# Designed miniproteins, single chains, continued (2): the designs that were tried, part 11

Each design is a single chain, and the fold is of that chain. pLDDT is the mean over its residues in the fold that is shown.

## One batch from the design tools (miniprotein)

Design m4349
Fold by ESMFold2-Fast:
Structure m4349 (fold): chain A 83 residues (1-83)
Amino acid sequence: MSEEELEIEIFEALVLMSVGVFKSIGKHYNNPEILKLAEEFLEKGEELVRKLREGEISFEEALKKLLELQKEVEKKIDEILAK
């Protein structure tokens, strides 16, 4: 594989791992809002994968944006669970 293809595969794995965690939290609390947040995170993560594949974004920028999305979802989960 090219270095670019390997970076994309690593990024895809990171997105899926994060989705798995958020989905598991949603299932544990039987909370449809958290499950919806997991779906929205996957959709946004897939957009970042597309941008990375098309060369619109660097691997480092994609990782930064993924981390920002993770923090946003975590904040929303905290707000949901505080109710």
Scores: mean pLDDT 86

Design m4350
Fold by ESMFold2-Fast:
Order: structure tokens, then C-alpha cells, then sequence
Structure m4350 (fold): chain A 79 residues (1-79)
């Protein structure tokens, strides 16, 4: 579940900025109301939790953010 994936990332992460970003990404995914978006974001957050390379972790968080933002735009356009 999205909330569980975000909580797992926040619990494992030590960087306060990345923790705040993960919380915001999860909020945006929930606001989209799209279950597919929430599933994809949860998968990316779980991968970021397991990732030890900061650059790869940042890439996964960026991908999750873009997916969540895209779904919100699609909702506003009626898609």
C-alpha cells in the first residue's frame, strides 16, 4: 500500500529533505485518486528504500514525483 511504502522509506532514510519529499509524493499520489498511480509510486518508494546509491535513490524519488504530478494533471484534464 502507498502509505506503508512511504512510511518504510521515511523510517529507513536519515535525510530530512528526502523524508519530506517522500511524504509529499505520497500525498500527491493519494490526491490523484488513481489506484494505478498509487501502486506505481508505492513500487518506486519501495525500490528507493532498498537502494543504497544516493544518485539512484534520487532518480527513483524523481520518477515517483513525476508520476504523481502527471496523474494530478490528468485528473484536472478529465483523463
Amino acid sequence: MLEEAAEAFIAAETDEGDKRLARRIAELARESGDEETQRRVAELLREATAETDPSKRASLLTAAALIAIGALIDRELGL
Scores: mean pLDDT 79

Design m4351
Fold by ESMFold2-Fast:
Structure m4351 (fold): chain A 95 residues (1-95)
Amino acid sequence: LSFAQQLAIRIRDIALELADRYEISDEMRALLVKEMDRIIAETKSLEELKAQVERLLLRLLMMALMNNDQKAIQFVQEFAERVLELFREAEEELR
């Protein structure tokens, strides 16, 4: 597995852990799983992974806001924070 694919798997595992903790909707969880599985299969670089995860976070945030779902909003915020931390660590490792 490439470094980007290994990082994508870690991001998916964190996303699923947080999805369970915040009890997000089945619809949002299904979207999350589908998109993360696609990202893992398709990602070829750290830059591509960042762009794809950023788009996913924006989609999830828009869903949460449109549904006025406070738990989903908190889920997206914490997921974004954890992802940002992982990308910082990854960039340091590649230096």
Scores: mean pLDDT 87

Design m4352
Fold by ESMFold2-Fast:
Structure m4352 (fold): chain A 73 residues (1-73)
Amino acid sequence: SEIEEAKEKLDEFMEKAKELASTLDPGNAKLLLEGAERAAGMIMKFIDAGEAKKALEGIEEAEKQLEQLVKEA
């Protein structure tokens, strides 16, 4: 289902965030993880509401924010 896809993509996003954080200094790692956790919280609310498409869009946007933060680090 689309909800299961969103859950899997959210898990992948969080693993990617942890992996990226491990390559950064402690300060930038903390900012990245705090941002990822905040995004995950919002995405989980969409999943809980059955809004799979909004959850997937939220994951895509969160991934772009991770890439931008790493580039600026």
Scores: mean pLDDT 82

Design m4353
Fold by ESMFold2-Fast:
Structure m4353 (fold): chain A 62 residues (1-62)
Amino acid sequence: TLPEMMAVRFKEGAELGIKEGTDKYVLRVMAREARSLADMLKDQPNTAAIFQETADLLEKAI
């Protein structure tokens, strides 16, 4: 689905940001946004799971 593709692109952007050494404050904000999107999209479990995984990945990088 389009939301799932957008979630995948967001995760790819987060992974690139971590690799490029993006500021920890920015990574924290991205993690919070990913958590919020996962909660908002909880009726779309595949999309929500991608956002949760992205938030976990960002939080581990901080």
Scores: mean pLDDT 84

Design m4354
Fold by ESMFold2-Fast:
Formats: sequence, C-alpha cells, structure tokens
Structure m4354 (fold): chain A 68 residues (1-68)
Amino acid sequence: MVSKEGMENFLKSFEEALKKNKDNPELQERTLSHAKLMIRHMVEKGWLSEEQGEELLKKLEEIYEKLK
C-alpha cells in the first residue's frame, strides 16, 4: 500500500485503536509494536519505500506520544 489515501487510512485506524484503549497502556504498546512490525515487513518486501516506511513510523510514534 503506497497511496496517500491508504497511508492516511492506516494512521486513522491506528489512532482510533489507541483512543479505544486509552486506559490500557499494555494494549496501546502492543498496538504500536504490531503497527511498526507491519511497516518494517512491508518495506522489506518492497511494498513501501524506506522513505515511506520512515515517515509512517515517525507518524505512529507521534500519535502514540500524543495519546499515551
């Protein structure tokens, strides 16, 4: 998935998952870990460029820090 819309939808779903589990730090950490792992695997497979992967990882961390 390399489209801007696809990336935005991925980040939206991630943010919603964190908000849903705002009172459960363990689930928030698990959600972040799984999202990071997915991005790394997509970059490894060549479905995302390294640059796109880095951008998504940074945005995931920003959302996590904002909602923790």
Scores: mean pLDDT 79

Design m4355
Fold by ESMFold2-Fast:
Structure m4355 (fold): chain A 86 residues (1-86)
Amino acid sequence: SEIGEAAGEGARRVLNAAVTSGKMSLGEAVGLALSVVGAGALAYFTGKGEEAVEIVRETARYADSLGADEAGRAAREAARRIEEAI
């Protein structure tokens, strides 16, 4: 599914960016990636992309606050792709 592909690729990119940043713990990086997967699942089951990606945008802001700017950018890109896939 297009939503599944967007969420899966988005989560992978977010995890890589978060880990590479050195600004997030492994648990925080995994949590950010899982928020993308969860948003994809919510979008798929509800058809409400904007609402489904709200948590991803919040976790992106958290990543920015830690100085993990590339992880924040990757999370916002994942949110955009999930919304577009609906």
Scores: mean pLDDT 85

Design m4356
Fold by ESMFold2-Fast:
Structure m4356 (fold): chain A 75 residues (1-75)
Amino acid sequence: SEAVKLAAEALADRLQRRGVITPEEAEKIRNAKNKEELYKVLDEIAKKRGLTPEEVERLRRLFDAELQVAERILQ
C-alpha cells in the first residue's frame, strides 16, 4: 500500500530526527512491507527499549495517525 509506505517513511523520519530511535531502527520501519509487519517492527523496538504495553500501544497509535494523514494525501 502506498499509504503504508508514506506513513512508515514519515514515522521513521520523525522518530529518528527526535532521537527516539537509531538510524538502524528507522531503516527497519521504512522497510516494512505492510501494516502488520510495521506493528511487529515497532513492538520489537519497544521490547529492546523496555517499554511498557501502554507505551507500545502509543507507538502503534502514532503510526495509525501517520497512516490517516497518508491516506488523505493519496485521495
Scores: mean pLDDT 79

Design m4357
Fold by ESMFold2-Fast:
Structure m4357 (fold): chain A 99 residues (1-99)
Amino acid sequence: MKLAEETAKEIVEKLIKEGIVPEEAKEIIFKGYEEIARHARETALELLEEGRELTAQELSEISGVARNVVEAVMERLERAGIVKSRVNAEGERVYSSAK
């Protein structure tokens, strides 16, 4: 999925800039993050289509995917018009389905 590929690319580029991942390992790490981003996306869409409003932290806990990866996936889905976000009374960003 192109969305998962774009999310994985952004994560890998950030890790290279931070010196965590060498540029030579880019392709191998990229494929791993692509699969993780796909899983996070599918889990989020299933839960949000049930009418739930969930934070990135809650989606992370349910999917088993790291919060920063979930946040990147949710930002991409919001830009694509698939999900909406709002700030709740506690100051947390909450995501909901936008068909």
Scores: mean pLDDT 74

Design m4358
Fold by ESMFold2-Fast:
Structure m4358 (fold): chain A 65 residues (1-65)
Amino acid sequence: MKEREEAARRDAERLMEEYGLESVEVKDGKITVTVKEWTLKTIGAVLSVIGIGIEYGFSVEVKKA
């Protein structure tokens, strides 16, 4: 479980850096993404995080700052 959280966190952290997401948190089998502004890039990043959640078996929550 912790190994899967570390892998998901690393993938999500890279998306945060590349696409300008406000924050990404991976905890207790859940990925929480906070988006400051809706753009095509941030929409694409959110879809990619949902893909990571499906791959690792984690739930995904999207919030707007």
Scores: mean pLDDT 76

Design m4359
Fold by ESMFold2-Fast:
Structure m4359 (fold): chain A 77 residues (1-77)
Amino acid sequence: MPKPDVVLTDITPTSLTAENLGDRPVTVQLLRDGEVVASATVQPGESKTLPVEPGEHTLVLLSDGEVFASGPLTFPP
């Protein structure tokens, strides 16, 4: 089975850059209080920058509608 592989870079107070190093599309979601506040689908070999607001978020990485990674991510004020 193809494995998703995503690197998160350039985490700033107002942005997050995601690069898809895998062979499948990956959806990157940032949640705040259980609601999706930023989302992008990153194609294989693509990088996308998501605009975000400062504060505590939850990062969720999905491939084919399945969550393969999630965790807290805090953007400094």
Scores: mean pLDDT 74

Design m4360
Fold by ESMFold2-Fast:
Structure m4360 (fold): chain A 96 residues (1-96)
Amino acid sequence: KKKEDIYLLERIRKQIERALKAAKEGNVDEAIKLVEDTIKSLEWAIENSIYSEDFKKALEYVKKALEALKQGNTDEAIRYLEKAIEIVKKAIEKLK
């Protein structure tokens, strides 16, 4: 479980980082698509992992980022994505 959970967390972290990069580059449509894909990955992780609480918290911030992007609040979305990354990084640290 530990290796599989670390792999899943690292994969989700990289998805959020890709969305953050797209948002910072002003590629809002790309950022929205990447955030929607990340939400699906997080929803699957919540259902299939014992670390559901950390994934639920990350999902909350990723959903807030999606709403901010749809409203044209790119700076707000960037802040939410950064918070989601920190949550996932802390979850990885607990497993090491």
Scores: mean pLDDT 82

Design m4361
Fold by ESMFold2-Fast:
Structure m4361 (fold): chain A 76 residues (1-76)
Amino acid sequence: SAEVEAYAREVAERGAAELRAAGLEDRVPQLIATVEAAKAMGLALGLPAELTKALIEREARTFLDDALAAHRAAQA
């Protein structure tokens, strides 16, 4: 839906900004892929828009937290 598409874009934009602030611009394509995969999964499972949005947010947050943690560990 247009609503889910707009939400996915917003989540990807916010996450990309967070990655860029951390010097992880090279990880932006993987974030976008994660958001798109979550959106596709919600559609494949027939989830309501609100549950698909929650899935997108959760998967993006998990990716971001893991990427930032791995970056910090590599700097040690």
Scores: mean pLDDT 89

Design m4362
Fold by ESMFold2-Fast:
Structure m4362 (fold): chain A 70 residues (1-70)
Amino acid sequence: MKEISDRLDEAIDNRDYDEAARLAREYFESLGKPELGEETQARLREMAAQGASKSQLVALVVGAEIRAIA
């Protein structure tokens, strides 16, 4: 979990949005929430395409994490 989170942050830093989207989906699927993973992957790609900042992309993933553990 920390390991996937670290890789996700690195992918966003490197503008590797395909890898970031893949890691986000994989992370939420591992939590038993594949629908949330699919939503987060799609939203991350959409926001990145619209020029969202690293902070906005990280906030999206963190928000989804909070929803996953609620």
Scores: mean pLDDT 77

Design m4363
Fold by ESMFold2-Fast:
Structure m4363 (fold): chain A 70 residues (1-70)
Amino acid sequence: MEELEKAVELVKEILEKEGLGTSNIRYAIYRASAETGVPVAEIAERLYKEGIVTPELLEHARRREAMLAA
């Protein structure tokens, strides 16, 4: 999806500027989701496949999205 690629690029740009800490990764994902409308879990899954996000962070993002949808 075009929007997903845009969200992933935005996350990478934020992380290049701010660094790879867990709080920065979470902030970047939430920011990219807000800017593109792509769900947080989809962005986290794509970043996990690229080795940027840990399994724990991916699971946390999926749980948060499920809670917000409920």
Scores: mean pLDDT 73

Design m4364
Fold by ESMFold2-Fast:
Structure m4364 (fold): chain A 81 residues (1-81)
Amino acid sequence: SSSEKSRNVSLAVGSVLRASISTDDEEFIESADRAVEHSLATGDNQLTIDVLDTILKSAERNGLSQKVIDYVRAKKAEIQA
């Protein structure tokens, strides 16, 4: 259902935000991939872009590695293309 998909996206984004505090690059990337997967499943490209923007801002705020920042930016560019 639409409400179920929305809830899955919200839960996945919450997991990414928690992972960003732990400073574990692998955990953050894995959580980010799940959030992107759930947002893509909604069919809403703008929602996916907004999710990726939120993830990117969180990574930047918590000082995650350039590898993580580049990974998220590349994913955002793919969806915007």
Scores: mean pLDDT 81

Design m4365
Fold by ESMFold2-Fast:
Structure m4365 (fold): chain A 87 residues (1-87)
Amino acid sequence: MEGDEELARKQAQAIVEAARLTGDEEATRRMEELAKELVENIDDIEKMERIAAEAARLLAEAAARTDAPENLKEGARLMAEQAEEAR
C-alpha cells in the first residue's frame, strides 16, 4: 500500500539525515547504503525492519560517543521514532 511505501521512504530519509549529522563520511556512507537497501526491499517487511533496526543501532552507537554533536542526538531520536512506526 502507498502508505507503507511512504513510511519506508521516511525511514530512509531519517537514516540519511542522521548520517549527515554525524559529520563522519564513513558512517554517512554506511547509513546511506542501508537507506537505499530499505527502499529497494519495500515489499519485504522483514528485511525493512532488520535494516531499520541496524541503522538505528549504528546511530545510537554514534550518538553515545562522548564527542557526539547535539544534532546527532536529534537524528538518533528521529530514527528511533521512524523505526517504531514501522512496527
Scores: mean pLDDT 68

Design m4366
Fold by ESMFold2-Fast:
Structure m4366 (fold): chain A 99 residues (1-99)
Amino acid sequence: GREELLREAEERLREAVEKVKEAAPELEPLAEKVKELALELIRRLLEEGREEEARRLAEEVARELEEIAEIAKTDFKKALLRAIGLILRLIGELLDLEL
């Protein structure tokens, strides 16, 4: 059901944020913002009955956060720019759904 998918998405994204925090604690606020924006987008998709898209988005965003965590270990600036880019992309996707 929708509540189960949302709970699974929340846990998956929380685990990805923890990996970012472990690799680069300075990126935690950006990783948390990514999680917040992704969960809002997932909630909107679930309200529209788009359960498969919601599930794919949760996995895609979690994977991108995990990639950011790996990049941060060798190139902090690149990881920072990737996190900012992901936030902007998620904001754009939310605007497309609300406008």
Scores: mean pLDDT 89

Design m4367
Fold by ESMFold2-Fast:
Structure m4367 (fold): chain A 83 residues (1-83)
Amino acid sequence: MVEEAVERAKKLLGNRPEHLQVIREAAEYVKFVIKDEKKQEEAIERLIEAAVEAVKKDPNISAEELEKILQKTIAEFVAELKK
């Protein structure tokens, strides 16, 4: 799951080691906070989409800025699960 997400992000964003590391850490955090496997897969898909959109809007986005966007994406998804 995490390795597959990182490989998919690499294909979509190119070889950006710092950004790919942030995506890996975000995916690992999803597996830690979300216990349902199907919801983990949905959250990881949302993370990849958010990362692609962020880079598309700002090709010079820093790894730190991307990390903040992905952390917000996870927090919003987790909040939706608590409805």
Scores: mean pLDDT 82

Design m4368
Fold by ESMFold2-Fast:
Structure m4368 (fold): chain A 76 residues (1-76)
Amino acid sequence: GMEEAREAVERADRAYREGERLGLSKEYILRAGSSSGLARIGLGVGKVAKDPEFAAEMAEKGARQAEEALEEGLRE
């Protein structure tokens, strides 16, 4: 159950790093970075609470938000 959460954190991190690499505007980099942080917090809280479903849900939310920030930044 925690594997999905870890994969989502890795996706969020990739979106953030790609945004930095491409030199997106600070707004999109901050959004991707904050969303990556949300994914990591979700994984950590879910691990402490022994709630893998919560970890996966929160990490996926962060990953989607980070990927959306990257996509929007690439369109601007």
Scores: mean pLDDT 85

Design m4369
Fold by ESMFold2-Fast:
Formats: structure tokens, sequence, C-alpha cells
Structure m4369 (fold): chain A 88 residues (1-88)
């Protein structure tokens, strides 16, 4: 239940990022795939909560690394860092 709340919070932040970068179809696609990935992970009954947290955290870190390398706006970087903090 608690982990589902955190996953939903992360999804809402990702939706906000998608709106900020709506004119970048490549990044919008990456963010949409991240949202879908989190939804699939949180609903996977074969995974423990620890495994779910690790996978969601790894996904968030990969997305942050990508955004930093591409030089996306500071607002996007801060929102991605907030997602990482949620799953710590």
Amino acid sequence: EELKKKANEAIEILKQIREILKDDPEFVSIVENAIKGIEEIINDESLTDEEKKKRMLASARALLDYARKKGYPEEVIELLEKIIEIFK
C-alpha cells in the first residue's frame, strides 16, 4: 500500500515532466515508457517490495543520467531527483 502510493506520486511527477518537455517527442516517449514501466513493476505480484523499489530506483536514475547528458532544463532535473528521493 505505501509503496503503491510512492509509485503513484512518481508517476504524477513523470506526467509533469512529460508536459514540460511536450515539444520533445523523443523524451516524451522515454518518459511514457518510464511511466508504463513503473505501473508494470508496482503491479507485478512475483516481485518483493525490495525488488520493486530497486527496479523503480534504477529506472529513475537511468532517466536522470539521460536528462543530465542531454542538458535538459534544471526544473526537469530537480523533478527526477525528487523521484529518486521518493524511492530511497
Scores: mean pLDDT 85

Design m4370
Fold by ESMFold2-Fast:
Structure m4370 (fold): chain A 68 residues (1-68)
Amino acid sequence: SVEEFLARVRELVERIRASTDLDEQKALYLELWRLVVEHWDELTPEQRAEVLRLIGEADAIVRAKEAA
């Protein structure tokens, strides 16, 4: 379901945020993108905006870790 999908997206972003390992963060980010691509066409415009915001948060975390 879309509700389960959105819950999983939020869970993955929080796992990326909680991780201290760059390789783990990158693996979780890849899983996040795979999940989003699989469900993209099922989402409303508002849900797409929220998902893109969450992806942006995850991307910023990974990039900050790479720069450190």
Scores: mean pLDDT 85

Design m4371
Fold by ESMFold2-Fast:
Parts: structure tokens; C-alpha cells; sequence
Structure m4371 (fold): chain A 72 residues (1-72)
């Protein structure tokens, strides 16, 4: 379900926030790459655009929270 996907992303976000700052920066780069791949998949599979947009939204939320953690 979408709620289970959200909980999974939140759990991953909290795990990343516990990593050293250098590793958090690596994870931010990985998130940016994941967002680009999902945007490319939307072009190939427009029937899945709503679900892919949801996943992109979760990744952008994760990115924002990690960026805020790095400012501490």
C-alpha cells in the first residue's frame, strides 16, 4: 500500500540521518540519481505516472530531511 511505502521511506530517511556526514552526502547523490531514473521511467510508462510521481515525492522529502540534518 502507499502508506507502507511512506513508512519504508521514513525508516530509510531516519537510518541515513544516523550515518556520518560524508556518507549522508553520498546518499544525497544516490537520491538525485534515483529521482532522475524515475523521471525517465515516467516517459517510458505513462500509465504508471501517478505512482512514479508519488515515489519521486517521497525521495524529494527524504532529500530535504537529510539536507536539514547536514546543517546541524
Amino acid sequence: SMDEVKKSFDKVTQSIKKLPKKQQKVELDNIDKAIKKLEDEKKKNPDKADYLDFLIEQLKKMKKEIEEELKK
Scores: mean pLDDT 86

Design m4372
Fold by ESMFold2-Fast:
Parts: C-alpha cells; structure tokens; sequence
Structure m4372 (fold): chain A 61 residues (1-61)
C-alpha cells in the first residue's frame, strides 16, 4: 500500500514541478525553455499515467 501512495506522490510532485517551471519560463518570456519543458512534461505525464493506472488496477485486485 505505501509503495502505491509513494509512487503516486512522486509522480504528482514531478508533474507539478515541471508544470510550475514551464509556467515560470512562460511568464519570464523564455518561450523556448517553456516549450522544451512542456514537451518533456507531456511525455513524462503519458508514461506516468499508464504506470499509475497499472498500479491502481493491481491494488484493486
């Protein structure tokens, strides 16, 4: 149980951090940095969503 909660928390923290960084870069006018960060966040988010779904399915069984 703790592993599922910890994994979810880490994934959430990382996604929030990348999102906050992208927003700060946009606010500063660093559009190139923001685009790069958003691209990385999108790829990471897709993989993490899949991992979380698998963990939740296993936990429900």
Amino acid sequence: MERVEEAARRMQDESRRLYAEARELEARGDLEGARQTMKEMGELSNKRVEEIERLEREARE
Scores: mean pLDDT 73

Design m4373
Fold by ESMFold2-Fast:
Formats: C-alpha cells, sequence, structure tokens
Structure m4373 (fold): chain A 129 residues (1-129)
C-alpha cells in the first residue's frame, strides 16, 4: 500500500473524530439539563465510539491494500452508527419530554458520520486509482 493512501485514510478518520467531538460537545450541555441519566448514556457512547475509532486507525496502520482500508473504515463507522442509535434509544427513554430533539440530534450525528465515511472512502479510492 502507498503510504500516501494510508495517511489520507488516517487523516480522514481524524477529521471524522473531530466532527463527532464538535457535534457531541454541542449536545452535551443541553442534554445534561434534560436528564443526568441521558447525559451519562451519551458519555458512555462517546467513549465506546472513541475506542472503535482508535481500533479502526490501528487496523488501517497494519492494512496491506486500499480495499482492506475501505472495508475497515466501513466496518468501524457501521459500528459507530449502531452505538449512536442504541445510545439515542436509551437517551429518549430516559428523557421522554426531549425525545424528539434527542432523535433529531442523533440523526444529525449519524448523517455527519455517514458523510465523513463516504468522503474518506471516495478519497482512498481516488488515491488508489
Amino acid sequence: VAEEVRALALAGLDRLEAEFTRLSDEYAEWLYRQSGGAAAVMREAREEIREILAETKARIAAATSPEEMIALIQQGTAEIIERAREAGRRMMELAPAAAEEIRRRVEELIAAIQRGTDEIVAAVRAAAA
């Protein structure tokens, strides 16, 4: 694998992590005011998502082809989206009065992760061509 392709994949995941952090920080203060329990669920999900990102980056560092890197990025981000959906469901149960706003913010977060993933995959494919 060309090191430039690997560096691009890792830089893309770093940007995805920064966007995830930005959005989750925007929600944290508001969510805490709705429910301490929902805020705790969000903190747990944030740590799980960071662990998935770290593991995905480690696997990409060892990857031997662009196809392997794309598969790892898609697998890692699918796991992140699943954790975000599960956290959203639990947060809505804990803060039913805010459920619609929680759903909207979780959907916004998932959409940002999906867009970032598509951009990284497209960039890796273009660099590998």
Scores: mean pLDDT 87

Design m4374
Fold by ESMFold2-Fast:
Structure m4374 (fold): chain A 91 residues (1-91)
Amino acid sequence: MEAEERIKNIGDEILKKAEEELQKLADSVTNEDELRIQAERIVQKAVDEFVKKIREVAPDLPEEKITEYAQEFRDKLSELADKILEEKRKS
């Protein structure tokens, strides 16, 4: 499998798990500040796991490129987190 495909598959898997955790968090936590803090922790944990796995599957990838992949992943996950939290707040 191409390295790019492996990175994409890793990202998709981690994103799915983080989305499920964020949905459970939004259902369980009623305090807005606590919800935001815990959601940010889930996002950071997912980004850290993604970076770790990229380094394992593509060890020769430049640090700048790893940073770009991590930023794109964080942006997507942060947007998803915001949507989940806003939807629960309006319910």
Scores: mean pLDDT 81

Design m4375
Fold by ESMFold2-Fast:
Structure m4375 (fold): chain A 95 residues (1-95)
Amino acid sequence: SAEEEAERLLEEIRELAERFLASTDPAEAAKLWDEMMEKVGELARKFNIPEEELNKILGLMLRARHAWERGDRARAAELLEEALRTLEEAVKKAL
């Protein structure tokens, strides 16, 4: 089912985001980030998320990564939460 697949991918993305935010190893963080981005891309393709919405989500995620790299972990968490909330809303609209 499309709804169950969307829910599974969103849960996997949230788990990867939490692990990324908790990571203290830059190499591990990069791997977790890449895995998260791969799943975001899969979700966007499968549910045909509009380019405008996807660009907004990706922009928030890139800003979150920059905040994380600067050591601003609180800002990184805030931006990732906004990105994931926006992604979830975009998927719900596509269903």
Scores: mean pLDDT 88

Design m4376
Fold by ESMFold2-Fast:
Structure m4376 (fold): chain A 67 residues (1-67)
Amino acid sequence: SMEELLAELRELSRKHHEEGKLSEEEFQRYLALLDQLAAQSPDPALSATLRAERDRVVANREEYVAP
C-alpha cells in the first residue's frame, strides 16, 4: 500500500538524519520508494513533489550515501 511505502521512506529518512549515511542498497531502495510513491499517487501535485525530491536526492547523493 502507499501507506506502507511511505512508512518505509520515512524510516530510511529518519535513519539518514539520526544514524548517518545510508548504504548503497538503502539509497537505491530510497530512490525506488520515491519512484513507486510518485507512480502510485492519484494526486498530480504530490507526484510532481515526489519526482522533484527524487531528483534532489540524486543530485545530493554524497549527503545520503557513504563515498
Scores: mean pLDDT 82

Design m4377
Fold by ESMFold2-Fast:
Formats: C-alpha cells, sequence, structure tokens
Structure m4377 (fold): chain A 92 residues (1-92)
C-alpha cells in the first residue's frame, strides 16, 4: 500500500531528526532509500524486498530501544515477565 510506505518514510525521517545515534540514523536512511525505490518504480514489492524491509525495521527497533531511553518501559516489561514466571512456578 503506497500510503503505508509513505507513512513509514515519514516516521523514519522523524527518527533521523530526533536521534543522536549515527547507527540508527544510517539504518533509518537505508530504510528510507528502500521505501523510496519501491514507491518510484510503482510495482508491488517482491518477497525478498519485504524480507529486507522487515530486517531493517527489526534492526531499527533494537537500536531505538537502546538509544531512546525507553528503559522504563523495557524494565516494566522485564519485571512483568519475571513475575509471570514466578507465578507459573507457584501454580505448577
Amino acid sequence: DRETLERLIASAQRLIATTSNPELQQKAQELIALLQELLARDEPASDEELLRMAELLAEIGVLLVEETGVQDVEAVRERAERELEELRRLVE
């Protein structure tokens, strides 16, 4: 969907503007370049291109967690997972 690709480009551009991490900026630029090429040729993305897009999104996601200081959200998630595991041990 063209609109989805355009929204992803806008999100990646905003990420470049807000992050201080050069690696995150580089990966976001790679994603933008791929998405712009897909838009320019006006053809459906191949399975290989969709996989490459998914890989770039996953890499950006990992770097974003590390650099944006979402530690509080991740710490809460880790604590919830630990508490759930303890509960499972008590029930089983």
Scores: mean pLDDT 67

Design m4378
Fold by ESMFold2-Fast:
Structure m4378 (fold): chain A 65 residues (1-65)
Amino acid sequence: LKELIEKLKKDPSKELALQIAEALRAEGYTGVADLIEEMLAKSPDSLSVLKTIALVAEAVYKQLE
């Protein structure tokens, strides 16, 4: 998860954001994963949306520690 978040910050892409959503879903964070997928469906090429997804995923990941 951390590696995917770092990659998304360096090179924002829809595919990396979807991989992060799948990783969060696998950890049981289905609500957050659904939110990420909805944001991507509405604005897949938005840099601000991709950056927001990275921040949300990072905040959730830090709570897992």
Scores: mean pLDDT 78

Design m4379
Fold by ESMFold2-Fast:
Structure m4379 (fold): chain A 114 residues (1-114)
Amino acid sequence: IDELIEEALKEAEKFYENVQKMADLAPPEEGESIRNLAKAFYAHLKEAARAIKAGDVDTAREHLEDAERIFEGLKKRLEEVAKKYPEVQPYADNAIKEGEKALELLRKAIEAAR
């Protein structure tokens, strides 16, 4: 469980770094929008991880569900921005992959904590 959580948080950190790089290259309004969604997503992933470590599986599921909802909207916005500004496409692709991996690993950690 701890190894899954540690790997998930590492992927979440890589996700956040790629979104920051993308936002720095994008226009300020679009950059701010994706940063705000990324902060919310990352916060829910960290709270889910904390809840799993505390043995609070129900709270962990709630935070993971919130993260999944935020990620669906964020993924769409990252793809839209990358279509307008092709130079950010590699950061968008990496962020999406890393975000999906973080969600997968936390989901596995919750299943293992049952």
Scores: mean pLDDT 87

Design m4380
Fold by ESMFold2-Fast:
Structure m4380 (fold): chain A 64 residues (1-64)
Amino acid sequence: MSAGEVVLGAAARDSGMSREQARALARAAKAGDEETVRRLGEEAGLSPEQARRTGEGLVRGGAV
């Protein structure tokens, strides 16, 4: 989905993470794996709250 690709790219750019990290974060968020969301967010320099919010936004935007 082109909209999902745009959302993924924007989130990666805005959060300073790679597209692969953003995609992994989106998949973990969709699965409800809060521990993986937190870990991936921490690796990207995000707080737990920012990681959760970014993951939710990616799922809502159709990144996965």
Scores: mean pLDDT 76

Design m4381
Fold by ESMFold2-Fast:
Structure m4381 (fold): chain A 65 residues (1-65)
Amino acid sequence: SEERAEEALKEALATAKERGVSEAELDAAAKAAGFESLEAAVRAATESAEAAEKFRIAVADTLGK
């Protein structure tokens, strides 16, 4: 569901921040996923499960490095 995709993204973002990933790195991940910015990606994720999943995958990729 859209709510579950959004929650998964929020957990990924919280984990990234706990691991010291900067806002600039998250913004770069959002742009790599096709969004204008981190803020735009977060907003899009509240409207679309596809957007939330796409951005979550990009954040998870950043965390895996």
Scores: mean pLDDT 79

Design m4382
Fold by ESMFold2-Fast:
Structure m4382 (fold): chain A 100 residues (1-100)
Amino acid sequence: LLEELRRLIEEAVELLEKLKAETDEAKRNQIFTEFLKVLGRIAELLLEAGVPEEEVERLENQLMAHAFEMLRASQAGDEARAEAHKERAVELLEEALRLA
């Protein structure tokens, strides 16, 4: 369980980096879809590990909010804001690992 969770979190971080760097809208949509699948699997593993449903929902909602704000900032050319939201999303992924 813990090793699988670590692998998925590493994959989620890589997808966030790819998503932030991607300029083609269709490819960004594909990467975002993959990111959502990885987040869904992380949520399943957290629930399996006994993390309360309310905590998992909070993490998912905050991660999604920061991922969307990162994309909006990147599209607007606001690199500093995009980086800040990416960093916050990574912190939330690290928090998920600690909760398991």
Scores: mean pLDDT 85

Design m4383
Fold by ESMFold2-Fast:
Structure m4383 (fold): chain A 77 residues (1-77)
Amino acid sequence: DFLKKFEKLLNSSEKELEELEEFAKSLPGEEAQKLLLEMLKIPEEHKEKINKLAIEKKVSLFAVLGALYKVLEELKK
């Protein structure tokens, strides 16, 4: 479940959110661009829930991108 995995990551500890942010900042430009394009493909219902949670938890955009990468990798398994 995409949304459930994403929500779990955004509800992680401050330290884990910092690790997601640093991970996203470390991505090569090509990989970062691919993630931004994947963000555009997220269904509106899921985007609304993710945006609400990110605002509520004061999660940075980079941490959201890091969470997206982790969720997409988990879904490949």
Scores: mean pLDDT 79

